# Ledger of designs, part 52: designed miniproteins, single chains

Each design is a single chain, and the fold is of that chain. pLDDT is the mean over its residues in the fold that is shown.

## One batch from the design tools (miniprotein)

Design m1888
Fold by ESMFold2-Fast:
Structure m1888 (fold): chain A 74 residues (1-74)
Amino acid sequence: MVPKASTTPAVPSILYNGVDISPFLEYGDPSKRQEALLAAARMYSEKPFTSAEELTKVPGIDAAAAKKIYEHIY
């Protein structure tokens, strides 16, 4: 039981922790996009990414894509 921050979620864009995570769809492997979004959302929930290396742990994200996503977000 949590008193959740109940905002009216009517936005079509993908936002998590106030950050647009759609770059994971653009730079990642499209066959892994759902796994990438889910993993990214969980990682953002626990802590912010401190380096592109951490993004490579997201399914479908290689080192080059991770660097581009990290630079795009931060």
Scores: mean pLDDT 61

Design m1889
Fold by ESMFold2-Fast:
Structure m1889 (fold): chain A 64 residues (1-64)
Amino acid sequence: SPLEREIARLRARLAVLRGARDFYLKLAEKHPEKREEYLKLAEELDEEARELDARIAELEAQLA
């Protein structure tokens, strides 16, 4: 269904956001000169991931 495809697409996007967050956290450890910048990017990605996760939950409730 279109709704199931939308949920699958959003889940794939969520995985990418979480991967990018983890990547920037590792960069913050390896590059002290850019630590604050990388931590801010990781925090922004984490916030986007939380919002997307909530949206996925709402759409999944519609499938029940």
Scores: mean pLDDT 88

Design m1890
Fold by ESMFold2-Fast:
Structure m1890 (fold): chain A 62 residues (1-62)
Amino acid sequence: MKKRVTARIETEDGKVIEHEVFLDQVSEEEARQAAGRAIIEALEKNPDVKSITRVEVRVEDL
């Protein structure tokens, strides 16, 4: 079953960074692990981020 994993990061300066990954036939745990990697990658690409106020991960069946 195809799943959409969305990672959302909010910062103290009001910036919102979103990253989506599409996975087929994975467990929710594997999807969350993939979201964790996406969060790290998003932060590495945005070095101007000073502080994180919220991190949300959403897993949806398609």
Scores: mean pLDDT 73

Design m1891
Fold by ESMFold2-Fast:
Structure m1891 (fold): chain A 59 residues (1-59)
Amino acid sequence: GSSRREILREIGRKLRAVGEAVDLLLKLKKGEVTEEEILARPGLTGEFARRGLEHEKSK
């Protein structure tokens, strides 16, 4: 089973990805990045940014 250290490390990875995703979405609102750049972003950052984009579109 995963140790507490492993769980905290994984949480840290996800928190970094969320922070990067939020930054990308803020840049999209400012016109500094395109929706295509967000859709092309790999990894957890791209996944969270796409989820945030879908949430924004649902408003």
Scores: mean pLDDT 78

Design m1892
Fold by ESMFold2-Fast:
Structure m1892 (fold): chain A 64 residues (1-64)
Amino acid sequence: MAEEYTEKGRELLKQGKYEEAAEYFRKALELDPRHTEAKALLGQSLTKLGREDEATELLGSLAP
């Protein structure tokens, strides 16, 4: 479920596995596109990977 994927992603983030963490957050968003925490954590993971353009596009979908 979305929560399980978000939890696994957080565990990977703590281990510094940003690419794997991003994949789990993407899975959570596939199940629940409005999962705000997963969206924020995905943005953080993408920023850590230096993929700021993807992070900006993702976060840009939120109101300023």
Scores: mean pLDDT 74

Design m1893
Fold by ESMFold2-Fast:
Structure m1893 (fold): chain A 57 residues (1-57)
Amino acid sequence: LSEEIREDIDAAMRRIALAVTKIALSNHPPTEEDRKLAERLKETAPEASELLRKAVE
């Protein structure tokens, strides 16, 4: 894939991850496992990771 297409796909996936994280947090209280998940996701989905990290703190 070209770099431009890969960047577009990555951006879309990060937006989806953020939206799913918002929905999950509205339905389930944050836990210690969510803190660990935020650390693991910080490179793959940084926006979702940051939202999750703030929710558990």
Scores: mean pLDDT 73

Design m1894
Fold by ESMFold2-Fast:
Structure m1894 (fold): chain A 73 residues (1-73)
Amino acid sequence: MVATEELVGEPVGSVSKSEETGKYVVTVEARTSAGERFVLGVTTLDVETEEKAREEAERFTELAQKEIERAHA
């Protein structure tokens, strides 16, 4: 619904943990030109440490940033 060209700034990846399964969940979000939060993706990870989950969040955030840059190029 939101075009990638309407996204501004750097995407932000966040990590949360499911206490039920012990698995980490990564949420990557960006802002629209109107300043609204837009969720780009949610991914459940098969990693057991927060450090590994943060590394994956960084990778997903970098990929999202490249896609946004490409849409603006």
Scores: mean pLDDT 73

Design m1895
Fold by ESMFold2-Fast:
Structure m1895 (fold): chain A 57 residues (1-57)
Amino acid sequence: MMSKIKEAQELLGQASEAFKQGDFDKAKELVKKASKLLGLSKEQEEKLFEEIKALAE
């Protein structure tokens, strides 16, 4: 059984790829989905989005 953490990591990897391709809307959607799986607050979601963006640069 795959953990929610594993699914979230896969979504964050896809979000990083979307940032590299310049698809910011797709990246935001993927980070939002990962954040919901992890039970993160809106503030934590925004922080995660910035971290993934930084990793993609």
Scores: mean pLDDT 79

Design m1896
Fold by ESMFold2-Fast:
Structure m1896 (fold): chain A 74 residues (1-74)
Amino acid sequence: SPADRLAALREGLGRLILDTTQRLETASPEEQRALIEQTVADIRRLLDEHGVPPAVQDALVAEYRAMLEDMIAR
């Protein structure tokens, strides 16, 4: 169902963000930049696999990038 597909997408995104956040805690500044870029690419791929429209993908990717960059700035 559409609800099941949305639940799977949310679980996938949550797992990816959790893993990335944990890795950022021990990463060097160079590793942090590379990890954020890789994570943004992984998020876009996951959104694309679940049929999220390109405009919505762009908005969500920008939001997640800002969130991850804010984490490393603190």
Scores: mean pLDDT 84

Design m1897
Fold by ESMFold2-Fast:
Structure m1897 (fold): chain A 59 residues (1-59)
Amino acid sequence: MRIKKEIITRAVVVALALGKEAGIREAQKYWDSLGLSEKTKEEVIKEAEKAVEEALRAA
């Protein structure tokens, strides 16, 4: 789960600076750069979207 946390953190940090779409794109790019399973990509990106939405609502 370490990689998942890193992706979520990157998405949130970028989203707080540049907006939700930029944060989600950063998470997708980082995942793709790692060459990991596509089966888990959708799950991780969904969690990143949720974390981004929660962070932006709290800001």
Scores: mean pLDDT 78

Design m1898
Fold by ESMFold2-Fast:
Structure m1898 (fold): chain A 94 residues (1-94)
Amino acid sequence: SMEIKEELERAVEAAREGDGEKATEYLEKAGELQKKEPDDEAIPYIVEAADAAAESGIREAVEKALEIAKIILKHSENVTRAIGAVLRIIGLQL
């Protein structure tokens, strides 16, 4: 979904600016959209948002990105990409 990608791109920008509140808010919006219409094409955007959040020390945003990746994994017909994203984001929390 274009809307999911836009919210995730906004989360990346907010995280890189050090705005943890906005980064978390945009990720929560992306998560709600993902619950309604799961979109595996969002995986690269979720990983980028998680990476940006981790690099900026915004732990709550990393946790929100992980929840979105888990939603995709639960509903994905091609689980390999979703599993890879989940494992990568778990690594960012360590």
Scores: mean pLDDT 83

Design m1899
Fold by ESMFold2-Fast:
Structure m1899 (fold): chain A 97 residues (1-97)
Amino acid sequence: SMSVEELLEKTEKEMFAAIDAKKLDQAINTLAETVITIIKNFSVEEQEEALERLEKLVKKWIQKVEEKFDPETYNRFTALANAAILDHRQAIAKKKA
């Protein structure tokens, strides 16, 4: 089975490739699918580790989008990426309650 590290390395490569190809909807779908995979397949402790690492990666992807795209596209991407991170945080919180 794939480790958290292997999954995040794969996701990082796919995200940068999608952003470079200007396929931002594909990038958002990749991020959402990664979050779902983490929540469904990993322990709470692994989900917390993945969240901390994914938050740092999302900041890098947001910066890359800011450099390459117009403000409207940048704002939309930022909102959707932050929503995916919020969904991950809320899923962990529900499992700890």
Scores: mean pLDDT 86

Design m1900
Fold by ESMFold2-Fast:
Structure m1900 (fold): chain A 99 residues (1-99)
Amino acid sequence: MERKLQLEIDIGVVAIHAATLLAVLDSSPYKTKELEELKAEARRILDEAGKLSQEVRATDPEDEEKLAELQKRISELEKRVNELGTRADKLIEEYEKKK
């Protein structure tokens, strides 16, 4: 697989996941500071994904060192969006239990 193309796909997946979480959080009937903080993190992940996409597009496909650096940064964003999802689920469950 073309490495640069794979990085673009990986960034797209992170962006879709973050956008989906933001939509779920925004549709929540609960209006708390904690939910607003999770929404802010989703927006930060989307912004960073956009910046990484621009960097990947500007990178020479033969620059293996730079592509490896970008891949590591994308993996870090994947971890962040997965952590955000876990935190969102726990917070919503806590509100459902307390009503």
Scores: mean pLDDT 83

Design m1901
Fold by ESMFold2-Fast:
Structure m1901 (fold): chain A 78 residues (1-78)
Amino acid sequence: LSEEERRELEREVAISMVRMALGIVLATEENEEAKKEAEKIAEEAIRELESADLSPEELAELAREAVKKIFEAVDKIE
């Protein structure tokens, strides 16, 4: 894979990871406030991932931080 191909692949994987984390919260969480906060974090992260001119490594880190924030926000609201 070229650097460009690797970046686009990582972007797609990163967005999928954030969407999966949100999906888990929406399926398992009962607290509506926690769901709303997770949705907000996911939306902001996906928007950033879609527009960012970042390296594959930076895209992966952004996705990891977003997933962490989604689960942390759920824990903090409870």
Scores: mean pLDDT 80

Design m1902
Fold by ESMFold2-Fast:
Structure m1902 (fold): chain A 68 residues (1-68)
Amino acid sequence: MEVPALIEQLSSPDLSVRIQAIARLARLRDPRADEALRKALLELPESVRRSLLQGLPPEAREYALSLL
């Protein structure tokens, strides 16, 4: 299942890898990733988090916002 691999990618030293993992997890809306996804979103700079959230489909964006 891709969820465990995406959760591991949230700890990547590469910001672009972390952004991609956050976007994919938000689209999956899997509760197993909620804590890791919330933490990763809060660790992003505000401008990066805003741009990422604006790029998500409405349902994925609402899910990610519900974790904050």
Scores: mean pLDDT 82

Design m1903
Fold by ESMFold2-Fast:
Structure m1903 (fold): chain A 68 residues (1-68)
Amino acid sequence: MKKIAVVVATTEEEARFLAEMLKEEYGFDEVRLVVAPNLEEALKLAKELAKELPGDVAVYAGPVLVAE
């Protein structure tokens, strides 16, 4: 089953750094980036995106797993 991570950040630089970490250290097959100026808004968008993605999806706010 495809392992997908959705990363929530307030900056594109932070999101890209976290995406690289998740791919290399946690073995995710795909990482999607959600960047918004507000973490609450970005997290809401990430959770909606996660519902539409096929596979095993985990949502991360930084290095912290928020939803599966």
Scores: mean pLDDT 74

Design m1904
Fold by ESMFold2-Fast:
Structure m1904 (fold): chain A 57 residues (1-57)
Amino acid sequence: MSPLEREILEAEIELALARMRLSIAKQMGDEEAAAEAERRIAELEARIAALRAELAA
């Protein structure tokens, strides 16, 4: 596995965990935690897109 492919995999794992945190926060009614998780998801999705573009170049 290339270092770039490994970074993509690590980011995808973090994204899955962030989505789990969002689900838990919404179930608990924790709007602050939900907002933090949504921000983290957006950051990770942007990072994965950038890394995949780099891999495809």
Scores: mean pLDDT 86

Design m1905
Fold by ESMFold2-Fast:
Structure m1905 (fold): chain A 72 residues (1-72)
Amino acid sequence: SAMAEEIFARLRALRPGLEKKFGVTLSDAFLRRMAQIIAEARKEVPSDSVLESLLGDVILGTDVAPGETIEE
């Protein structure tokens, strides 16, 4: 959907800050899946703060070590 593509572009822009904040590497596949999930759950593109909170919660819910890639 057009909304999923817009959210994906926003997530890619936020990626460097999130990777620095949480000490992880985020794959394109992970960001695409998150964009699709968010687009299906929302009627409009969320703000950057909401997107950061949603991804932060997912990242904190994983057992990844600092510097590891989140692929899923």
Scores: mean pLDDT 75

Design m1906
Fold by ESMFold2-Fast:
Structure m1906 (fold): chain A 88 residues (1-88)
Amino acid sequence: ASATFQALARKNYENVKKNLDEAKKAFESIEKTNPELAERLRRAGKAVAEVVGDEELGYAMVSIGYLNTLKQREEAARRAAEEAARRQ
């Protein structure tokens, strides 16, 4: 792995430690509602873990990344709706 990737992984590890419980809850929710997506996230986590050398860390990083992506999409959709309402 590149030194840049290792530095990003370490910074993400500190964020994961603070939000590990949220990442676990988010994944448990996904596993119940969409087990196929849960499997895809596990495969992505394994790939990251092979580069970082820590399976738990790789998995947690992918789970947090997914949660952040969902939040960004929800915020973007909400802002678009509010902007459309204000133009009316």
Scores: mean pLDDT 65

Design m1907
Fold by ESMFold2-Fast:
Structure m1907 (fold): chain A 106 residues (1-106)
Amino acid sequence: VVVVAAGNPAAAFAAGYAAGLAGKDVVIVGAGGGGAAGAVGAGAGVAVGLVEAKVKELRVEVVGASGGAPGAVAAGELVARGAERAGGTARVTVVTERLGRRELVA
């Protein structure tokens, strides 16, 4: 499991990209004021990595700890679309205070 902190969008993208390339299970955790943007950055990174490495199956959990429910959902959607483009499937679970545990499947 690779844990990606969603505090800085550029750093989160780079960490997500490395995780997607490796095809390892990923947990994206929301942080402070940049949480929503960071989560989206992480999700985009994972998506790009998945496509480039042609990873067919990956489990991702997105935790919207900083009130970033829209950002967490957007991150999950980006990962799911990336997996579809790679010709595989991603089991994406989004966890936020508002939504609880919500599973997205690509």
Scores: mean pLDDT 66

Design m1908
Fold by ESMFold2-Fast:
Structure m1908 (fold): chain A 62 residues (1-62)
Amino acid sequence: LVGRVVRATAVVPKTSEEELDLRPGDLVEVLEEVDDEWVRVRNLATGEEGLVPKSALEEVAP
């Protein structure tokens, strides 16, 4: 996933300062896979970075 642009498939509310709010359809770049559940991403629309659950993301097909 690192270096890929992926799409949010679910609402991801920010619950801590390290997390990122996402809405379905948001495009994010994966910067780091932190563990088996979480990735650090950058929202391409807002420029904000934070942690989001992998389960809320899908790879954008070419």
Scores: mean pLDDT 74

Design m1909
Fold by ESMFold2-Fast:
Structure m1909 (fold): chain A 62 residues (1-62)
Amino acid sequence: SPELLRQIEELLARARRLVEAGDREGALRVVGEIDRLLEQVEDPEVRLRLAQERVEIMRELD
């Protein structure tokens, strides 16, 4: 749904800002919410794109 995609994209942007701010715990909490919402994305191409953004965020936290 458009609302679900917008919510995930807003959370991805929030997680990136938390990483830039050095808030690792906050970023991980937001990533957990992203993971929950990604399971609700029906379009596999869209899900893959959003999951790749999530992987990049996790890479910055490693």
Scores: mean pLDDT 86

Design m1910
Fold by ESMFold2-Fast:
Structure m1910 (fold): chain A 72 residues (1-72)
Amino acid sequence: MLEEVERLAERVRELARKLVELDPSLKEAAELAIRDAEELVERARRDPSFAPEAIAGLERGIEELEKIIEEL
């Protein structure tokens, strides 16, 4: 399950980088998304029982980033 958390966090980083490439004015939003993903990974590493909540949070972040990219 932690491997899944780390894979989803990497997906957030990929989408955040793509967002900045498409619209550099969204750099702050992209950096916040990366920080949120890193916090979820760190919490799941400290408490593996948190992994399902971390996965749900990361999936929401991915959906939000994908929606923003689609609207650009």
Scores: mean pLDDT 86

Design m1911
Fold by ESMFold2-Fast:
Structure m1911 (fold): chain A 67 residues (1-67)
Amino acid sequence: MDELWKQLQAAVKQYQEALKNNDWDALNAAQQKIADLIAQIIAAEGLTWSSAEERGQAVMAILNEAK
């Protein structure tokens, strides 16, 4: 579990660096990696989210932790 969160934090940092450097290829790759890691975390926690809003809130919480 903690390993997935570490990978997510690393992917978020890659996303922020790509955004800062205007590297759209790296930004797209980081976005895809973040989405895949979020799906794995949801599955690992045994969570089923009923709405896009719930998923969005969880993503924002993860991004805040990656600060």
Scores: mean pLDDT 70

Design m1912
Fold by ESMFold2-Fast:
Structure m1912 (fold): chain A 73 residues (1-73)
Amino acid sequence: SLLDEELEGEVEARVFKSPLTGKYVVAVFARTSSGERVLLGAAVVDSKTLEEAQKIAEEFAELARREIERYRS
């Protein structure tokens, strides 16, 4: 499990637009202590604009950071 490694708690969210559906997709990543980027989760979001999708991405990243810190504690 990737949680068996030390996750620094550095979380990055990315937003992209699906060329097939035109919908926004949010992906949340964390870095391990070795520098590997790990996908924590991805979701299609029903956002009308990139700005709305980015806000959702930031919320997901915040939740992921809290979960990682809880697991470490």
Scores: mean pLDDT 75

Design m1913
Fold by ESMFold2-Fast:
Structure m1913 (fold): chain A 80 residues (1-80)
Amino acid sequence: KEELLKEIEKKLEEAERIVEELPESLKESHRENLEEVKKKVEELIKEGKYEEALDLASFHVDVLESLLAMVKTVERLAAR
């Protein structure tokens, strides 16, 4: 239980860090999305669904990492 909670916390911290690396035009909407994900994760934890909570947090990190990589690529191409 405590190990899963620690992993969930780390994943949410990773998500926050990725959001802060996004360009200003995307930060606000993705901060809002992250807050909704955090709320859902907290609900799953309250229900004792720790594995589902970790899966949700991990999936959101993967989505944000993909978005950040795409944004960096597009920005480099658009700057030319």
Scores: mean pLDDT 82

Design m1914
Fold by ESMFold2-Fast:
Structure m1914 (fold): chain A 81 residues (1-81)
Amino acid sequence: MKNNETGKQLALRGKYEEAIKLYEEAIKENPDFSEAYNQLGFALMLQGKYEEAIEYYRKALELNPDFEEADQNLAIAEMLK
């Protein structure tokens, strides 16, 4: 959880590459970690990489279909692409 909060803060400060790397490592350690996919998508969305963000939000929802934040983020990215 703390790692996800730190990565989100990095992304909001414009440190997108650092945030992305943090979440990619979290996914490598736990491939079923739906929150890491959602946060990776969020960092990509802040970079304007909407299509890549959509892919990661979909993966988060495949792992956790009730993930409201990922569903909302997916809808926003689909509108912005």
Scores: mean pLDDT 80

Design m1915
Fold by ESMFold2-Fast:
Structure m1915 (fold): chain A 60 residues (1-60)
Amino acid sequence: MLEEALELVKEGLETGDLAALAKAARLISQLGPEAAERIAEELGISPEELQRLLVRGVTL
């Protein structure tokens, strides 16, 4: 689940696929705040920046 969420965030950032970001947001929400922090670290961004990107995905 964590690695799947990470891959979805990467895909959304690389391709601009907002549906992928929306799926990632759902998985991260299900996994909890620790997962969001871990994914932000793996991507080299802040947790705040990750949250902003995920919000864009869910608003479509």
Scores: mean pLDDT 75

Design m1916
Fold by ESMFold2-Fast:
Structure m1916 (fold): chain A 99 residues (1-99)
Amino acid sequence: EAREEAREAREEAEEAREAAREGRGREGGLLAAEAGGEAAEAAALGGEEERKEAAEAGREAAEAGREAALAAKTAEEAAAGAAGAIAGIGASITAGGEL
């Protein structure tokens, strides 16, 4: 179990990095979070040696999460720009409750 979960964590971390490269930062963030959770479960279930493998998987998940977070921020900025353009096409931008 512990080794299987550590392996799944590494695979999800790799998928998270791939999603980040493709600009799917939100999906990559979710995959990195799942990888981190699986690494934590592997650490809880295993002995000392299995905990080392789980720790390595956790580090890979953390790195994937950082890459996904950067991609998600870029995607959010792009989405905000698109939403602004769409709002600009329609009726006058309603004055918001700006403090």
Scores: mean pLDDT 64

Design m1917
Fold by ESMFold2-Fast:
Structure m1917 (fold): chain A 61 residues (1-61)
Amino acid sequence: MEEKEVEITSDADADKLLAEYEIPPEQREALRDFLRAHRGARLKLSFEGNKLTRLEVTEAP
């Protein structure tokens, strides 16, 4: 399992994150909405291979 931390400060940051990961289209909208709702927060992403398995807010905005 791989873990990465990202900071979401704008819609562009969310779009960049989604572009870097091959997330199924059906999950992209839900994840994008989540990222927009947490702008200014730091997020920790956990992966199994290339599949996103967990998303955690580590620092609130």
Scores: mean pLDDT 68

Design m1918
Fold by ESMFold2-Fast:
Structure m1918 (fold): chain A 58 residues (1-58)
Amino acid sequence: MTKEQLLKEAEASRKNSEELLQKAEEAEARGDLRTAAEYYAAAGINKAGADFYEKLAE
């Protein structure tokens, strides 16, 4: 995988993390704590993935 491809994957994962975090906050505001927890977990996984791809691209 090229450095450019790694950075593209990192950007996509970071964007997904941001979107999932927004959905988690919306679910939490609605009192849907289970759905909020699932979105928070998914956001964390996507953030870790983005950090990993960025490190590989260095």
Scores: mean pLDDT 83

Design m1919
Fold by ESMFold2-Fast:
Structure m1919 (fold): chain A 106 residues (1-106)
Amino acid sequence: SLPEAVARPGPTIAEIEQAKSEDEAKELALRFLDALYDLTRGAIRIMKELGLISDQEADELLAEVDRIYAEFKERIENATKEELPDIVLEAAHRLGEIVRRAYELS
């Protein structure tokens, strides 16, 4: 819920590494990806609302964010526990590059 999402920050990479099972590590990795996805979409929407990027540019960036999210969700679901920290770091880098490109358009 929204109050629980505000009260509890998203999982950290350290928590994924310290997870006791592969299932726990995957759950934490998916929650990390979900939080990063929401933050990235939020940043693009704010830039659109502030007139820093056009509606078309925002829609194109959001479509790319959605493709990256789908790619990394599948990769996490099919990964071993040992692969998860590198996969979520790569997801953070890829989504961060979309935000950087949005700022370059502004």
Scores: mean pLDDT 83

Design m1920
Fold by ESMFold2-Fast:
Structure m1920 (fold): chain A 67 residues (1-67)
Amino acid sequence: MKEEEELYREVLETILEALRKLGLDSEENREQARRTARGVAEMAVYGENAEEAREKLEGILEEGRKA
């Protein structure tokens, strides 16, 4: 649970920062970001290949921040 909540917050923060920089920081986009972050966190923690998924997720988040 704690790891899922930590991942959720990191993914959500990354998406929200990207939305803000792109000028897409709307309420609808924030809700979509929360849903996406929760789904990603659940897959990374409880998915069939969770450990590998977490490593790949960290790479994606790093690339996303570069945008």
Scores: mean pLDDT 72

Design m1921
Fold by ESMFold2-Fast:
Order: structure tokens, then C-alpha cells, then sequence
Structure m1921 (fold): chain A 62 residues (1-62)
């Protein structure tokens, strides 16, 4: 699915920009895919992935 793969690529690029590990990025992508499989809208799943990135960034500050 074209848009799904594009959003996954964007999520990976954003997480890499914030310095997340490959393991953390893979977990975020896996959760995003799980939300889509459960029938959540693409925009909602993307928002949750972005929130997860920000949570991990904040954890690194602490």
C-alpha cells in the first residue's frame, strides 16, 4: 500500500533525525502497522507514531 509505505519511510526519517535507535524505530513502525491492521485511520495511526517519537525524545532529556 503506497501511502502506508510512504508514511513508514517518513516515520523512520523523523525518528532517525531525533537520534532514536534502530530498535526504537522498528518498535514504532511495528506499532503503526498494528494500528492499521486493527482498522485505525491512517492519520490516527501516524499521529500515534509521531507521539511515540516525541515520548522517546522526552525520555532522553530526563
Amino acid sequence: MEKEEELIAQIRRLAEHYGLSDEEIDEIVAEFRKLLKEGKPLTEAAREAMNRIMELVEKKKS
Scores: mean pLDDT 80

Design m1923
Fold by ESMFold2-Fast:
Structure m1923 (fold): chain A 78 residues (1-78)
Amino acid sequence: NKLALAYKNRGNVYLKLGKYEEAIEDYNEAIKINPDFAEAYRERAKAKQLLGSEDVTLEQIQEDLKKADEIQKKLEEL
């Protein structure tokens, strides 16, 4: 999970710099490595919302938020 964490952390840096496309790419890689990474889904949703691109739908943002909530709930019940 160290590589997934590294991608998420770099994505957070890109997000802070306003580089939303690069942030989304890093969150995509973090999720690909760790599909149960709730924080990566939440931050990806935020980056998508801030990007405001026509290629990003409200449904895609909501899907990431729901996935993050589902993972978080599963971990709390574990």
Scores: mean pLDDT 83

Design m1924
Fold by ESMFold2-Fast:
Structure m1924 (fold): chain A 74 residues (1-74)
Amino acid sequence: SLEEERKAVRYIIAAEISIVGAEFAKLQGRDEEARRLYEVAIELAEKGISLATTPELKADAERVLKRAREVKAE
């Protein structure tokens, strides 16, 4: 449905914003804040995957999830 698609998009965007926030926190030496923001990004991306109604949207959410996990693992 359009409502589920909109929710998925919002979660994906929120996850991307959280990744940007985490990267900024890491550049400032706030490693603990960065880790928390990456964890939030992972949760948001996973919700985006679960709500994704199209293969393209699911792929976008999975890409964001992979990015968040890779950066958190540093």
Scores: mean pLDDT 85

Design m1925
Fold by ESMFold2-Fast:
Structure m1925 (fold): chain A 82 residues (1-82)
Amino acid sequence: KARELYLEGYKAFQEGNYEKAVEYLEKAIAIEPSALGYYLLGEAYFKLGNYEKAIEYYRKALALDPTNQAAKANLAKAEKKL
């Protein structure tokens, strides 16, 4: 269920289809929120140029996993785009 949607979202992200990645990952986190799911959703929104949504999801990822240094760095990068 949630894991399958997450894997589909991850695959779409790897293929550069960020719109599809967002669709699958939003469905995955609606069923089962996770730090990884929030982080990847932040990355997908960042690639789409939606920095406000990227910031929102990086913050959610860091709330669940404060040790994610990539999320901290990418949050700062997204904030500079606003």
Scores: mean pLDDT 87

